Designed miniproteins, single chains, continued (3). Designs and how they scored, part 6

Each design is a single chain, and the fold is of that chain. pLDDT is the mean over its residues in the fold that is shown.

## One batch from the design tools (miniprotein)

Design m8177
Fold by ESMFold2-Fast:
Structure m8177 (fold): chain A 81 residues (1-81)
Amino acid sequence: MAQRILELIEKAIEIAEKSDSKEDKASAKVLRSMRDTLAELVAQGASNETLAELARLAADVTPDKEISEQLRALADELEAA
């Protein structure tokens, strides 16, 4: 599950960085910070509930609506597990 969240965050970063929008580039910086936080949480053995919360926060920051919806779906799967 953590790798699926990571893949979606990395796709969101790629899309945001390809945009010439200052807002999207700012979102990319926040998403990179969240990616680093995900790696730290995984290294610490964080619970599925904690990983789900990070996925929801990433979904809120992500400018791409489809990736945002996929991140929320993964958060729901993690909370159900």
Scores: mean pLDDT 83

Design m8178
Fold by ESMFold2-Fast:
Structure m8178 (fold): chain A 80 residues (1-80)
Amino acid sequence: SPRDLLEELKKYVKKVLEEAKTASVEEIERLFGETMTRMIEVQDELTAAGAPREVIDEVDQLLLDFGEEMQRIIAEKRAE
């Protein structure tokens, strides 16, 4: 279901954020790009499947939150 796909995406994003905490800047930038691509693919799939607006809005928010947190982690690592 659209909700199940969103919950799987949330688990994946959480795992990536945990991995980013101990990764090098190069690895974080790679993870960021790969994860953003996957999130956009899931967003497109959910939209094509006619997912409820609430599910699409949660994906949009997850994209924003993920981007902000990854940029924060990169900035902290670069300041070291």
Scores: mean pLDDT 86

Design m8179
Fold by ESMFold2-Fast:
Structure m8179 (fold): chain A 90 residues (1-90)
Amino acid sequence: SIMKKKLEETRKAIEKVKEEKKEEIEELKKKLEEEVKEKFGLEELSEEIRELIENYAIYKVTAEVYGNVVAYVTAGLLEAAIDFEAELEK
């Protein structure tokens, strides 16, 4: 039951962040897209990498604003997934 409650709290925090922190998410997303392009020498990012970056930005902002542990862990996993996918595409 504790895990179900934590997942529901995380879902509610994400929905609030999507509504209240749209500009912060967009700024972080744009910054990360440019950083990934530069780091891996990519002229353009695949839709898959862009989706991972968008989700990372949402979970990262959620973790920073609400101190949500599930969002923090998920952001870390998404960061690893972005680096892995970008390495495969170069």
Scores: mean pLDDT 86

Design m8180
Fold by ESMFold2-Fast:
Structure m8180 (fold): chain A 55 residues (1-55)
Amino acid sequence: MSTEDYRSGLGGTPGGVTATLENAKSGRIDAVRFTAEHGGGPTGRGARAVLETYG
């Protein structure tokens, strides 16, 4: 799988990563879990990493 398609590693921009972390911290872990389970590419991997920390 091409893991470097976006270069930023987590769905294109640092802002996207920040939004994912903010959702986890706000208790919206279900949204993060859904992205980790159904999301592909860097966004899915980023959500999975957040779940490992906050889920």
Scores: mean pLDDT 52

Design m8181
Fold by ESMFold2-Fast:
Structure m8181 (fold): chain A 107 residues (1-107)
Amino acid sequence: MEAARRAREELRAAAAGLDDPETREAWLAFIDSLSDEALAEIGRGAKSLSEEARASLVAALERHGVPMLERRLAAAGLRLVTPIEASVEFDEEGRVEFVFRYEAERV
């Protein structure tokens, strides 16, 4: 509980520093949708995520991240050829990475 609360507060503080109101609101909604389990595991610097934490992160990315990316692609004059798929992976250094897979082309 304490680790999750601290992680949520730190992430919200970082999001509050974003200049674009739409991006800030999307990030705050994303953070607020995360489970305590996901926040605790991220806060501990976990080298792997439990199925519960992974499911919480993917659901939050699909709910808040994917629509934001769709809007930004459209604003850039791009259209989606495939649906955006969100996943949570680890980079070569063991850091949590949010991955979006899609194909897009210029209109």
Scores: mean pLDDT 78

Design m8182
Fold by ESMFold2-Fast:
Structure m8182 (fold): chain A 93 residues (1-93)
Amino acid sequence: SEIEKALKEILELLDKMVAGELSGEETLEGIKEIYEKVKEKLSEKQKELMEYLLDLVEELVKAAPLLSEEELQERIEAVRKEAEKLAEEILKL
């Protein structure tokens, strides 16, 4: 339940990033805050999947200054889709 709530909040932050309401940096900081609150309740495998999700957003933030507006939007949407798959995997554990 608390893990499910955290994952929903993470996906909401990513949806706001897709909509242009949050920057990549703001999104990354928000996800980090959510992760810190729930990390002690996660299994080792769930932590690995959450850390992979964080790595995806961090790499997006690092790449953003090198991308066109169109390329950045495509990368943001790809990260959101991968995050949804990761959230589903975490909830099945």
Scores: mean pLDDT 88

Design m8183
Fold by ESMFold2-Fast:
Structure m8183 (fold): chain A 84 residues (1-84)
Amino acid sequence: MSDEQLREITERVLRLVREGKSLDEILSELRRMLLEKGFSEEQAEEVVNRFRAFVDQLLAQGYSEREALELAAREVGGFVREVA
């Protein structure tokens, strides 16, 4: 996956967060984007699980849901690189 494709995914996820989409809606769209970019179902699930785990960790630390989602969205490119 190119750096340009990673940036595209990150920007789309950030827009979903800013539009007020729920965690489940964001995760569904992230999975869809990864599959369209040629990721396997297993790889897409791993990225989604890393995103969810990071959000859960931030919420446990006292971040608001919106702050946790935005921080996780900014890290999505890193999650994708670790799985690819």
Scores: mean pLDDT 85

Design m8184
Fold by ESMFold2-Fast:
Structure m8184 (fold): chain A 70 residues (1-70)
Amino acid sequence: MKLHLFIPESLKDLAEQAEALDKELDDVEIEVHLAPSLEEAKEIAESLPADKILPYYLDGELAGYLAIIK
């Protein structure tokens, strides 16, 4: 299963941490994408032929979107 994580460019430091998680998960591949804003991150995620789109939260605040492709 492949996960696409879309986060705003202002949170680019989180991209390095998310890429590290890919190495610890045996059954998923995580690919991180930077977007200019949260709204554009959502639009890009929803434009993909994804099975499911999930909001990604950091410290209770909306930080990005996950697109799940089977």
Scores: mean pLDDT 72

Design m8185
Fold by ESMFold2-Fast:
Structure m8185 (fold): chain A 86 residues (1-86)
Amino acid sequence: MERIREAAEEADRLGAKKVLFLGGESAAKELASLTEAEVYNSKATTYEEIKKAIEEFKPDVIVASIKVAEAAKKAAEEFGIPLIIA
């Protein structure tokens, strides 16, 4: 899937070591196969759930599906973490 490949390339360009993926498990596995970063998949969809995932995993980059983009953007801005929409 082109969007996941582009997200992997951008994460690697940013020097990501830990990526939090907010979306489906299948897409998370595809992302993990395309990037050298450690990918953690979370099913978090709300701002509060995403904040908890960030605090627990401490990612360098967040990759989010369009369905959770608004909540992911708010959380990413508060923690100063780059956000990639896939």
Scores: mean pLDDT 84

Design m8186
Fold by ESMFold2-Fast:
Structure m8186 (fold): chain A 55 residues (1-55)
Amino acid sequence: MSPQEIYDGTRDSLLLSGASEESADEAAKILADRRANNQAPSGGDILQISELISK
């Protein structure tokens, strides 16, 4: 799965779940950036995403 596909899919899923556009965009960028570097999300990334979508 490409970084763009991860970005688009993550953003769309979070928006559908009721996250704000800003929070969905920021979370999607975190996951897409990790994929672009062929890396798994860290525990810190997961925490940051959780904080963003909890607003």
Scores: mean pLDDT 77

Design m8187
Fold by ESMFold2-Fast:
Structure m8187 (fold): chain A 102 residues (1-102)
Amino acid sequence: SMGEEYREVLEKLAEIMDKEISEEEIKLAAKTIHVFTEKEFKVAEAVAEKIKENPNISKEELEKTLLELGRKILGLEGVSDETIIKFVSDIVLRVLAAKAEL
């Protein structure tokens, strides 16, 4: 199912970025899915496709993708690369969690 694909991508993203997401946070993301913007969905889908195309993607390559998407799609300027990567990865994890629970 589509939810299973999003669950696999969510787990891979969490593993690569050394992040944890609880079942309660996954349920919360699903309940708040309508809060996400079209641009945040576009970023999450782009990251999902990147991970699907290369399941062995490195943390460095993934961080570069998050940075580029944060700058180009979300218009994030005037903040450090580390801050953009953290912010965008948190958005992507939450969107993927919501999609996995549908």
Scores: mean pLDDT 86

Design m8188
Fold by ESMFold2-Fast:
Structure m8188 (fold): chain A 77 residues (1-77)
Amino acid sequence: LEIEIETRKAPSTNDAVEIIVTLSEKATKEDAEELKEKVQEEAGAVAEIEELPGKIVIKVLTTKENLEKVIEIIKEF
């Protein structure tokens, strides 16, 4: 499974970090839902799934303190 991870500053808050996770065409909606659930339950992050042609994008909003934990969950997935 090909996963691309990008981090950027959230536009609306000083201490929030937005993580953009891009899943390849081989990923299913079920894979995206599972990753969303894991980051929300294990790291207390907020995740939103966007389905695009040939891609599934997950936008994860978390704090700087939880950033490492969220990235670890994504990489382990």
Scores: mean pLDDT 75

Design m8189
Fold by ESMFold2-Fast:
Structure m8189 (fold): chain A 80 residues (1-80)
Amino acid sequence: SQVERELATARRLIDEIEKIVKDPNASERELLIARMLLIAVDALLDIVERTGSPEQRAEAAELRKRVEELKKKIDEKMKN
């Protein structure tokens, strides 16, 4: 389904953002790109939460928790 593709895309983007955040040598530019990718993930999860099945919405809620943790980690890395 389209919703499954949106969930799969959100998972792939989260994995890519996690790679950037885990890199101790990540530049400020890379962290800003990661922050922008999180905006795209938020939009995808919003679509899933509005149009998905209860099971898909539950998965989106779990992914949203990962997104919030990544936002906090990026903010901390950028504060020095």
Scores: mean pLDDT 87

Design m8190
Fold by ESMFold2-Fast:
Structure m8190 (fold): chain A 66 residues (1-66)
Amino acid sequence: AAEAAAEARAGEIGDQNLSVIRATKKLIDAGSGATAEAEFGGKRYRLTVTVDANGVPTVTVEEVPE
């Protein structure tokens, strides 16, 4: 029972992690000014990529309320 519950939780966490990884991949592929949404820990986040004058990419993470 404890192992089954742990597996179910791990599956949910795994699905959320996969969602974040996929969103990050799409964001990188889309380039500067791109925006992607990801779900993690039961909350939705908006990720935005900005490139500074020096060409350094910065990722901004904002929580999106339900």
Scores: mean pLDDT 64

Design m8191
Fold by ESMFold2-Fast:
Structure m8191 (fold): chain A 55 residues (1-55)
Amino acid sequence: SEEERLQAEIDRLAGELDRLLTEYRNAKPEDQPAIQARIDEVVARLRELVARLNA
């Protein structure tokens, strides 16, 4: 179903976010802005998919 596809994508992105958050915590200060930009993209996509799942 569409809901199952959206949930699978959400679960995949949630896993990516967990990895990026760990990467951010272990990064040098000069590298953190690039990782933060990737986190922001994943968070924005997750918010979109969650909104679509609940529509």
Scores: mean pLDDT 88

Design m8192
Fold by ESMFold2-Fast:
Structure m8192 (fold): chain A 63 residues (1-63)
Amino acid sequence: LPPPAPPTPEELALVAQAEAAIRAGDLARGRALLAETYKDSDPATGYAALNIEFIGLELDAEL
């Protein structure tokens, strides 16, 4: 299978919003943004890279 496409600017904007929420300590908001992205995501279209960024941010917030 071909590699997934890189994330779009819109996807990166959602990541930035989730990152800001998680870093501010609003994990519920960050997770809601993550869940919204996952709901319509196709890993083959670049959402996998976006999801990796969210996982890293959640780990930073939980520690």
Scores: mean pLDDT 60

Design m8193
Fold by ESMFold2-Fast:
Structure m8193 (fold): chain A 75 residues (1-75)
Amino acid sequence: SGVERAAEQARRAAEEAVRNLERGRPDEEQEITVTDPEEAEAAGLALQEVVDRHRDLFLAHDQQRQREGRTIDGR
């Protein structure tokens, strides 16, 4: 279903973001395009799961962006 695909895509993108953060390349994000609100909600839940598993990496990245005067909207 579209909901499952959106969730899997979001999870893969988040896991790739984790790898990019570990390599120091946070700028190479894959775009997640979701047109269905149910798919968007499922994608958000999948992203939350990955963030919860790698909170230290995401928090460190957000802290760096905040110190540089940028917002967190790069996720």
Scores: mean pLDDT 63

Design m8194
Fold by ESMFold2-Fast:
Parts: structure tokens; sequence; C-alpha cells
Structure m8194 (fold): chain A 109 residues (1-109)
């Protein structure tokens, strides 16, 4: 149940990260939408972290918290890119975030 919930949240993170990358790659990116997508991804990552910390399964806790740490570093990269208004950097970090979320989901299977 908790593992399935974490898996669904990681899949949602990957989906939103792809949407973030696609929006950032547009000739005229919607910066408000980029920030909204980033905020939603951050909320999901926080939820994944809470589920991991609450888990009685040591393996699920470890895998979930390792995933959260990696995703948080990439979110910090997106935050800097947004502040610099560097759409190409937002797209690159978002693509890496989607890949990292997919890898984390695969490890939970």
Amino acid sequence: DTRERVLRLLEEVAKLARELAAEAARPAPDWERLRALRDEIARLVSEIGRLGEASEDPELRRLTLEAVASLTVLLMGIDLALRLRDAAAVARYAERLAEEARRAAARLR
C-alpha cells in the first residue's frame, strides 16, 4: 500500500517534470506555469518524503529517502534556473528530474 502510493507519486513527479521540460522548451515559455509546475513537483516530493519516513519497511524507507534527496538536488537546480530565467537550464534539470523519478520508481518494482 505505502509502496504503491510512493510509486504512483514518483510516476506523477516524472509526468509533471516532462510537462515542465516541454513548457521550458517553448519559444516563449510561460514563466508562471513553470513556477506552478515546479511548486506542484516540490509538493509531491515532500509527500514522498513523509511516506518514506513513516514507513516501517527499512528498504522502502531507504529507497524513498534516497530518491527524495536526489530529486531535491534537481529541484534546487530548477529553482536557480528559474531565478536566472534560463529556460534551457530549466528544461535540462526537468529532464534529469523525470529520469531520476523513473529510476526510483523502477527500483521500487
Scores: mean pLDDT 91

Design m8195
Fold by ESMFold2-Fast:
Structure m8195 (fold): chain A 81 residues (1-81)
Amino acid sequence: SNKSVETALKILEVLKEREGEWLSASELAELTGVSQKTVSTVLNGLLDAGVVEKRKVGRTTLYSITEEGKELVEKRLEHLK
């Protein structure tokens, strides 16, 4: 849905702005204003697409943007010019 696409782009833009940082789903929810449940669902789709990556540190799952994800955000921004 268009809402899922909007949420996916917000997550990718936050991760690109914070390149090199690893963020939890709860931190991404706070930064995007989207519920943690919705963010977690959208993150699964972004992982399947290869545009974000995850790692587990202790009990926490953290996410970061891939090179492919950065390219996707850059192409999106080019369409707004």
Scores: mean pLDDT 83

Design m8196
Fold by ESMFold2-Fast:
Formats: sequence, C-alpha cells, structure tokens
Structure m8196 (fold): chain A 82 residues (1-82)
Amino acid sequence: MKELEEKLKTAEGLEKLELLIKLGELYKKKGELEKAAEYYEEALKIVEEHKDDPEIQLALENPALQKALEEGKKLIEELKKK
C-alpha cells in the first residue's frame, strides 16, 4: 500500500479524503485499528476543513462514504475511551 501512501503526500481536497478512507478501510481489515483510526481522523479533519466545498458536500451525499466516516468516528471514540 506504499502507492496509496505516496499519493496521499501530494493529494488535496476530495482526492485526499478518498485516499484516507481507503487506507482506513485497508488497515481496519488488517486488524490495525489504531492505524485505521489515524487515517479516519485525518479524513474527518478534511471534511471539517472543507465542509463548504461543493465537491466535498457532494461526496458526503454518497451513502458508502457516509458509512465509512461513521465507522471511523466510532472506532476513534472507542480507542479514545481506552
């Protein structure tokens, strides 16, 4: 997954959001929950910083993206409680 991490270094806005979610899902599938939470946390930060961006707003209307972000939020909250 070095390719996704390399793209992440130069990606901005919607592309960065999508890459962060893909990395979060990948690490979650591997059972690396803390690493997954870090990527989801960065994705949520992009959403908050760009919530008035029309491209980000349209992306957030996608049910799959909404579900991934909700799962990320729950994971972050569970790890933060520890």
Scores: mean pLDDT 79

Design m8197
Fold by ESMFold2-Fast:
Structure m8197 (fold): chain A 67 residues (1-67)
Amino acid sequence: PPVTVRFEVPAELAEEVAEAARAVPGVVDVRVTPVSPDRAEVTITARDHEAAQAAARAVLDVLRAAE
């Protein structure tokens, strides 16, 4: 069954995070929603739990690289 995961990220990283998630096989949809001037919500819909976990890892890799 499809799985949806959400991340709140710095607005400056939202596009990079969304691109990383879209590159994951099995990700069906990625939506970026502004939350505040400095933060955005990235909503990722994956075909299954395995794709959702891979997308979450890709997002975390982007966030960990930011300093």
Scores: mean pLDDT 85

Design m8198
Fold by ESMFold2-Fast:
Structure m8198 (fold): chain A 56 residues (1-56)
Amino acid sequence: MDDIAAAVRDVVARAPDMSPDQAREETRRALLAAGASPDVATASARHVADAQRRRQ
């Protein structure tokens, strides 16, 4: 649980320099590496990409 939250924070800190597609891929990889299930990683990655599109 804490590892997943830390992985999300790390990606979000780097996200301003990323395209929405890069943010999605980085989020998915980070969450899978932290032990999240594939469905959680995919859903969270889409959420981060959507947020990044709204910023750009």
Scores: mean pLDDT 74

Design m8199
Fold by ESMFold2-Fast:
Structure m8199 (fold): chain A 87 residues (1-87)
Amino acid sequence: GARTEALVREVREAVRRAEEAETAAAQAGAALRAIGAGLDAALGPLDDAGARAVLEEARRAAEEAENPMARLAAEGAARAVEAGLEK
């Protein structure tokens, strides 16, 4: 649904911002935003299928990331979704 697409987009945009960031502070902000989107997917109103779609995007972003900070942002988002799905 629309909420799933919005969170998938938010993870993708946060990882992109981490890759493009010119300062450590901007990179950290982007990473925290990606983790926040993962938490929203896990703890928010998404069903398991929606949460798994966000997880799949985060895992894909982590595998495709060439920048270490972007990879950490994507891995953080994936870990947040995984932790939420276990509860």
Scores: mean pLDDT 78

Design m8200
Fold by ESMFold2-Fast:
Structure m8200 (fold): chain A 84 residues (1-84)
Amino acid sequence: MTLLASAATVTLKDGTKFTAEAPGAPADVAVAAAIGKAARELGKSPEEVAKQVEGVEVTLPDGSVVDLTAVKEEVARRALEALG
């Protein structure tokens, strides 16, 4: 089953957080939106931002938060695939 999200937050190695809203999107698309937002705000490529990701959280449509930090590398890889 596809995990649907309302928002995603990525935390970078410097402690900076970026949140992107993506109502009804798959979790990897929501994370892709957060990485894309960070890339635009920092003047970096999405690939550079993905390498700096230390934490990942996804907000579900019911408002609950899922911490995906334990699988951050896999989630970042899938997010880059969704952006490409």
Scores: mean pLDDT 80

Design m8201
Fold by ESMFold2-Fast:
Structure m8201 (fold): chain A 82 residues (1-82)
Amino acid sequence: SMEEKFIEKLRELSDDPDIAKYLEIVEFLKKLHETYGGKELPPELQQQRKQKSAELKALAQNPKLQQTMEEIEREIEEEEEK
């Protein structure tokens, strides 16, 4: 899928600390969603999710990371059009 291709391309760039941290947070949030689904999280995990979501939002405001993500999305779109 497009999402799988995006994550795979980000993993190739994981030598960059910001990209590595972004992937770590995305993986953490994905595991919480897969484990609990739509169920209410324990209070400790609610706080961790809130903290990690805030960190992810802050990373997404980084212009360098935004540019890298936009370049990856463009590459995937170009490959899909072929």
Scores: mean pLDDT 78

Design m8202
Fold by ESMFold2-Fast:
Structure m8202 (fold): chain A 75 residues (1-75)
Amino acid sequence: PEELARKVERRLLENGFSKDVAEAARRAVVESGGDPEEAGALVRDILRNEYGYPGLTAHMISEVVRDIIREILES
């Protein structure tokens, strides 16, 4: 999970996402054990509850995180 979390964090930063988003995604990947669906749900919750992101924005970012995890695991 830690190595996957680092790769997801790196890809988000390379794609122009903020450090806050990358850190939230890293935490979510570790807490979910690398499951894409659980990590996505956790990112949405972290962004909404801790960072005050609007629900739609948090949902869109959660989809990006889920897709990145799937892409890494399928490689």
Scores: mean pLDDT 85

Design m8203
Fold by ESMFold2-Fast:
Formats: C-alpha cells, sequence, structure tokens
Structure m8203 (fold): chain A 68 residues (1-68)
C-alpha cells in the first residue's frame, strides 16, 4: 500500500520526467501496474478535466488505488 508521501514522490518524479505534468495515458499505465483494472483506471482519469494530471491529482489517484 502506498502512503500519501510515497504517492506524492512518485507523482512528482513522473511529472518531472514529463515537463511538469503527467498525461492521462501515463496515469492509466501506472494505475494498471498497481493492480487497478484498465477499465477502472480509464474511468478514474476520465473524471478529471483536460488531457493531463497535476502531480497532486496523480498522487490522490495513487493513494486511492493503493487503499483499494
Amino acid sequence: MLTEEEARRLAEAMAAASGGTVTKDQAIELLVALGVSREEAERMVASLPGDTLTPEQLAELLVRASRR
């Protein structure tokens, strides 16, 4: 289970690699890697506006997914 601190660090690292934001496709692949179904991951990111996530938004999704 990811802690809020671990989720934040991971989200910040992914955002830094992508110029400050994370694409929805990158977020979906990460959620799937954590055991979320692709369909569920796609629904989670589809609820967010735009085509990218901020590190804060990604960290929240990661914590939510890891708590199951």
Scores: mean pLDDT 78

Design m8204
Fold by ESMFold2-Fast:
Parts: sequence; structure tokens; C-alpha cells
Structure m8204 (fold): chain A 57 residues (1-57)
Amino acid sequence: LEERLAELARQIRETRKAAEEAVKNGDFDTAKELQAEHDRLSAEAIAVAGELDARRR
């Protein structure tokens, strides 16, 4: 689970960077999609962190 949480943190950072670049390029549709992906990954990271806290793995 620690490895999954670290991978999610990396994906969240990359998705945010890509969304910022899309905004700079005027590609607001792509930026909106990337923001939704960022929100989805953040929710998954919260769930994984909860599992770690519960000492399931």
C-alpha cells in the first residue's frame, strides 16, 4: 500500500503539471479533464491512506 500511495502522489503531481501547461496553451478542455483526473487520484490516495492507517497492509 505504501508503494501505491507513493505512485498516486507522483501521478497527482504530473497531472497537476499537465493541467497547468494545458491552461497556458489555451487548451481548457484538456485542462478540465486533467483536473477531474487529479480529483479522482486524490480521492483514491485518501482511501489508500485510510487502509494504511487501519494497518491492513
Scores: mean pLDDT 78

Design m8205
Fold by ESMFold2-Fast:
Structure m8205 (fold): chain A 123 residues (1-123)
Amino acid sequence: MSEVEKLAEELKKRVDEIIKNNQPITKEDVDLLAELLAKLFPKSTLERIVELVRIMLEDPEKREEAARQFAAIASLYIHLKKDEIPEELQYALINAVTLLAQAIVEDEELGRYFLEKLEEKLK
């Protein structure tokens, strides 16, 4: 099992628990997702996600549109990785991104934490 598959399996377990038990997204969940995105996505795609998350935090009028664009870009890129991760883990990552995008709309602190973690990966 690759390191990416191992992290994705861990994230899948967390996503399943969040959905099944209506649990909040934690900073630990954000750390897992940020590490996976940094391993799967090229720097240019991560920079675009950082820009969208900043828009979500700074511009209330564009927040929902930026959240939709973030989820769409991440989902499309995850589908392009079909040969690198199993289909069931791809769905888990897509669900995680969608859940996080929705959570950031309601929780600016979670959004700021995610932004910080992505910016650390772009060093």
Scores: mean pLDDT 81

Design m8206
Fold by ESMFold2-Fast:
Structure m8206 (fold): chain A 81 residues (1-81)
Amino acid sequence: MERLREEVRRVAEETIEVAQKAAESGNFEIEVEASLLIMGAAVVLRHVDRFSEEELREALEELRRYLERAKELLKEAEELK
């Protein structure tokens, strides 16, 4: 269980880091979307300690989608500069 919880924390923290870098682009659309990803990951981190195994698996699946989107936004931000 704890390894799964640690992975959820890691992916959430990585999502926030990548999305924050994308938000620094100064592009309005990228900043809005990145901010929503940061908010979602932050909510997961606030509740992660009380999640069941099923909730952790669901959170991890959602966070992996968030991280991929954050990476896409960062790539878009880099292409605009």
Scores: mean pLDDT 86

Design m8207
Fold by ESMFold2-Fast:
Structure m8207 (fold): chain A 81 residues (1-81)
Amino acid sequence: MSGERIHAALVAMSEAGARIAAASPADAERVAQEEAKRLSALPGVAGVEVEVGPDSVTLTVSVRTASGGTVRITETVPLAA
């Protein structure tokens, strides 16, 4: 069911965001890519996008719905100064 997949993606994204936020700025891109790989393995995930900015990392996860569409979930994680 789409709701179960969306819930699992939200939980996993919350955990990924915490790990990225805990990383040093030098490691943030590497950690974000490792977490994106984990997110892409979740059931119903169609894709994961990572955007690394100077002060933040943005993760976007695309989840397949039962109706054949996709839901995009975006999380922006501030980086440590």
Scores: mean pLDDT 80

Design m8208
Fold by ESMFold2-Fast:
Formats: sequence, structure tokens, C-alpha cells
Structure m8208 (fold): chain A 68 residues (1-68)
Amino acid sequence: APELVSREEALARFEEVAREAEAAGLPDFGRWILLMARHLLAEHPELTREELERWVAALRAQLASLLA
């Protein structure tokens, strides 16, 4: 069975990327990440670790693209 993450753990991981966006000078992107994460977790409260890390990786790739 896939490993599920708690809402608290998932939100903390998204908050890490949002802080990275703020530190990079993109506070609007950071705010969008948090709004998206809250919406995602409300609609899909059972998130696997693999799904969470895929989301985090995609958001970090987008952040890197915005900074290029």
C-alpha cells in the first residue's frame, strides 16, 4: 500500500516551497502555492508521499523557470 502523508506534513512541505519562492523575491508565487495546496488538500485529503514529492518537485522546477 502507498504511504499516506498527514495534512499537516503535506502543508509543511508546500510551506517550504512557498518560503523558497518568497526568499527568491516571488511572494505572489509563494501565496499561490499555499492557496493551491489548501485547495488540493481539501479536495484530496489522502495524499501519498510519492504524489506529494512529485508536486514539490514540479513547484521547484516552476520556481527555477521563473528565476531564469
Scores: mean pLDDT 85

Design m8209
Fold by ESMFold2-Fast:
Structure m8209 (fold): chain A 96 residues (1-96)
Amino acid sequence: MIPKEEGSKLVRPNPLLREILEEVGEKREVMTLGEVLEAVVKWLVDNNLLNLEENGSLVDISDTKLGKVLGVDELNFSDVHGLAKLIMKNATEVEE
């Protein structure tokens, strides 16, 4: 999970990432970065892609809808800053 300070940033996911979030019941236009990451984890669980016991912190998302949306083949859950940057490339930061 990303640090609370980074996880509390408000972001507006782009339309493609929004489709992924809606599949797990997340319909808000603006969310915290941590809430987006939690929704991505839920999507991985729902699609039987999350096996941290076998694969450690690395999750293969190649040839998935999520991989196409994010433009990567793999998610590294031990690289918290890399995950935050990846989500931010697919979202706009909102100042309130």
Scores: mean pLDDT 75

Design m8210
Fold by ESMFold2-Fast:
Structure m8210 (fold): chain A 65 residues (1-65)
Amino acid sequence: ASAAFVEEVLARVERMLAEDPSISDEELARALIPLWAEAAGVSEEIMEMALRGDPSATERFQAEQ
């Protein structure tokens, strides 16, 4: 669960940094959106909204349940 998710995130970050050591935190965050969405059980759209601090992300999540 949470530990497995953290390990997957770290593995992906490590891979991305190995391919581009100068990659920005924002680029890393955007590249991890699909993984965050899958772990949270939401769509990539909702996860992107949530990461932007968009309050409608909660409303969208509730509508999809």
Scores: mean pLDDT 72

Design m8211
Fold by ESMFold2-Fast:
Structure m8211 (fold): chain A 80 residues (1-80)
Amino acid sequence: SEKKIVEDMYEEFKENTERLLEDAKKNKWSLEEVRIRLEEMIKLYVDKAKTLKISEELLKELKEKLEALAKETLKEWEKL
């Protein structure tokens, strides 16, 4: 189902976000570099969902969830 695809994509995005933060720490990326890479990853996931013909409603929901996770991730990263 389309809902299962969205759930799987969100879980994969969470895992990739954790890996991105590990890479950021190892390579001493700036907050701005982390922001740019998270935005690129959101675009990649949204574009992938579009190729899977996910409905506009679910695409919007996915994008909002990914953006919310990225925002919280950046907030926590900045406060470390």
Scores: mean pLDDT 84

Design m8212
Fold by ESMFold2-Fast:
Structure m8212 (fold): chain A 99 residues (1-99)
Amino acid sequence: SEALKLLEKAKEYLKKARETDDLEKREEYLKKAIKYASEASKLWKENFDEEVALKLAELTILLNEELGRLAGKEEDGKKLGEEIAENIKKVLEKKLAEK
């Protein structure tokens, strides 16, 4: 899955952000993690894969925690979290309607 590959890239950049002592590089890595997570979310919205949904939800929590540690990045994490949560809600509503 292309979405799963994008999520893996997002996780790799999140890990790099956590492991760097350079504030500027940390910000750059977090921006890349957000970008790949957003691209994966968009692909998931079109295909509605449950494995992608679960991994997106998990990654959203981890990204929000890390962004909360950087001054001025809390809103980016909140917006990404809200986007992923809304997409998950729409998938669940569709599955419940197709009983």
Scores: mean pLDDT 71

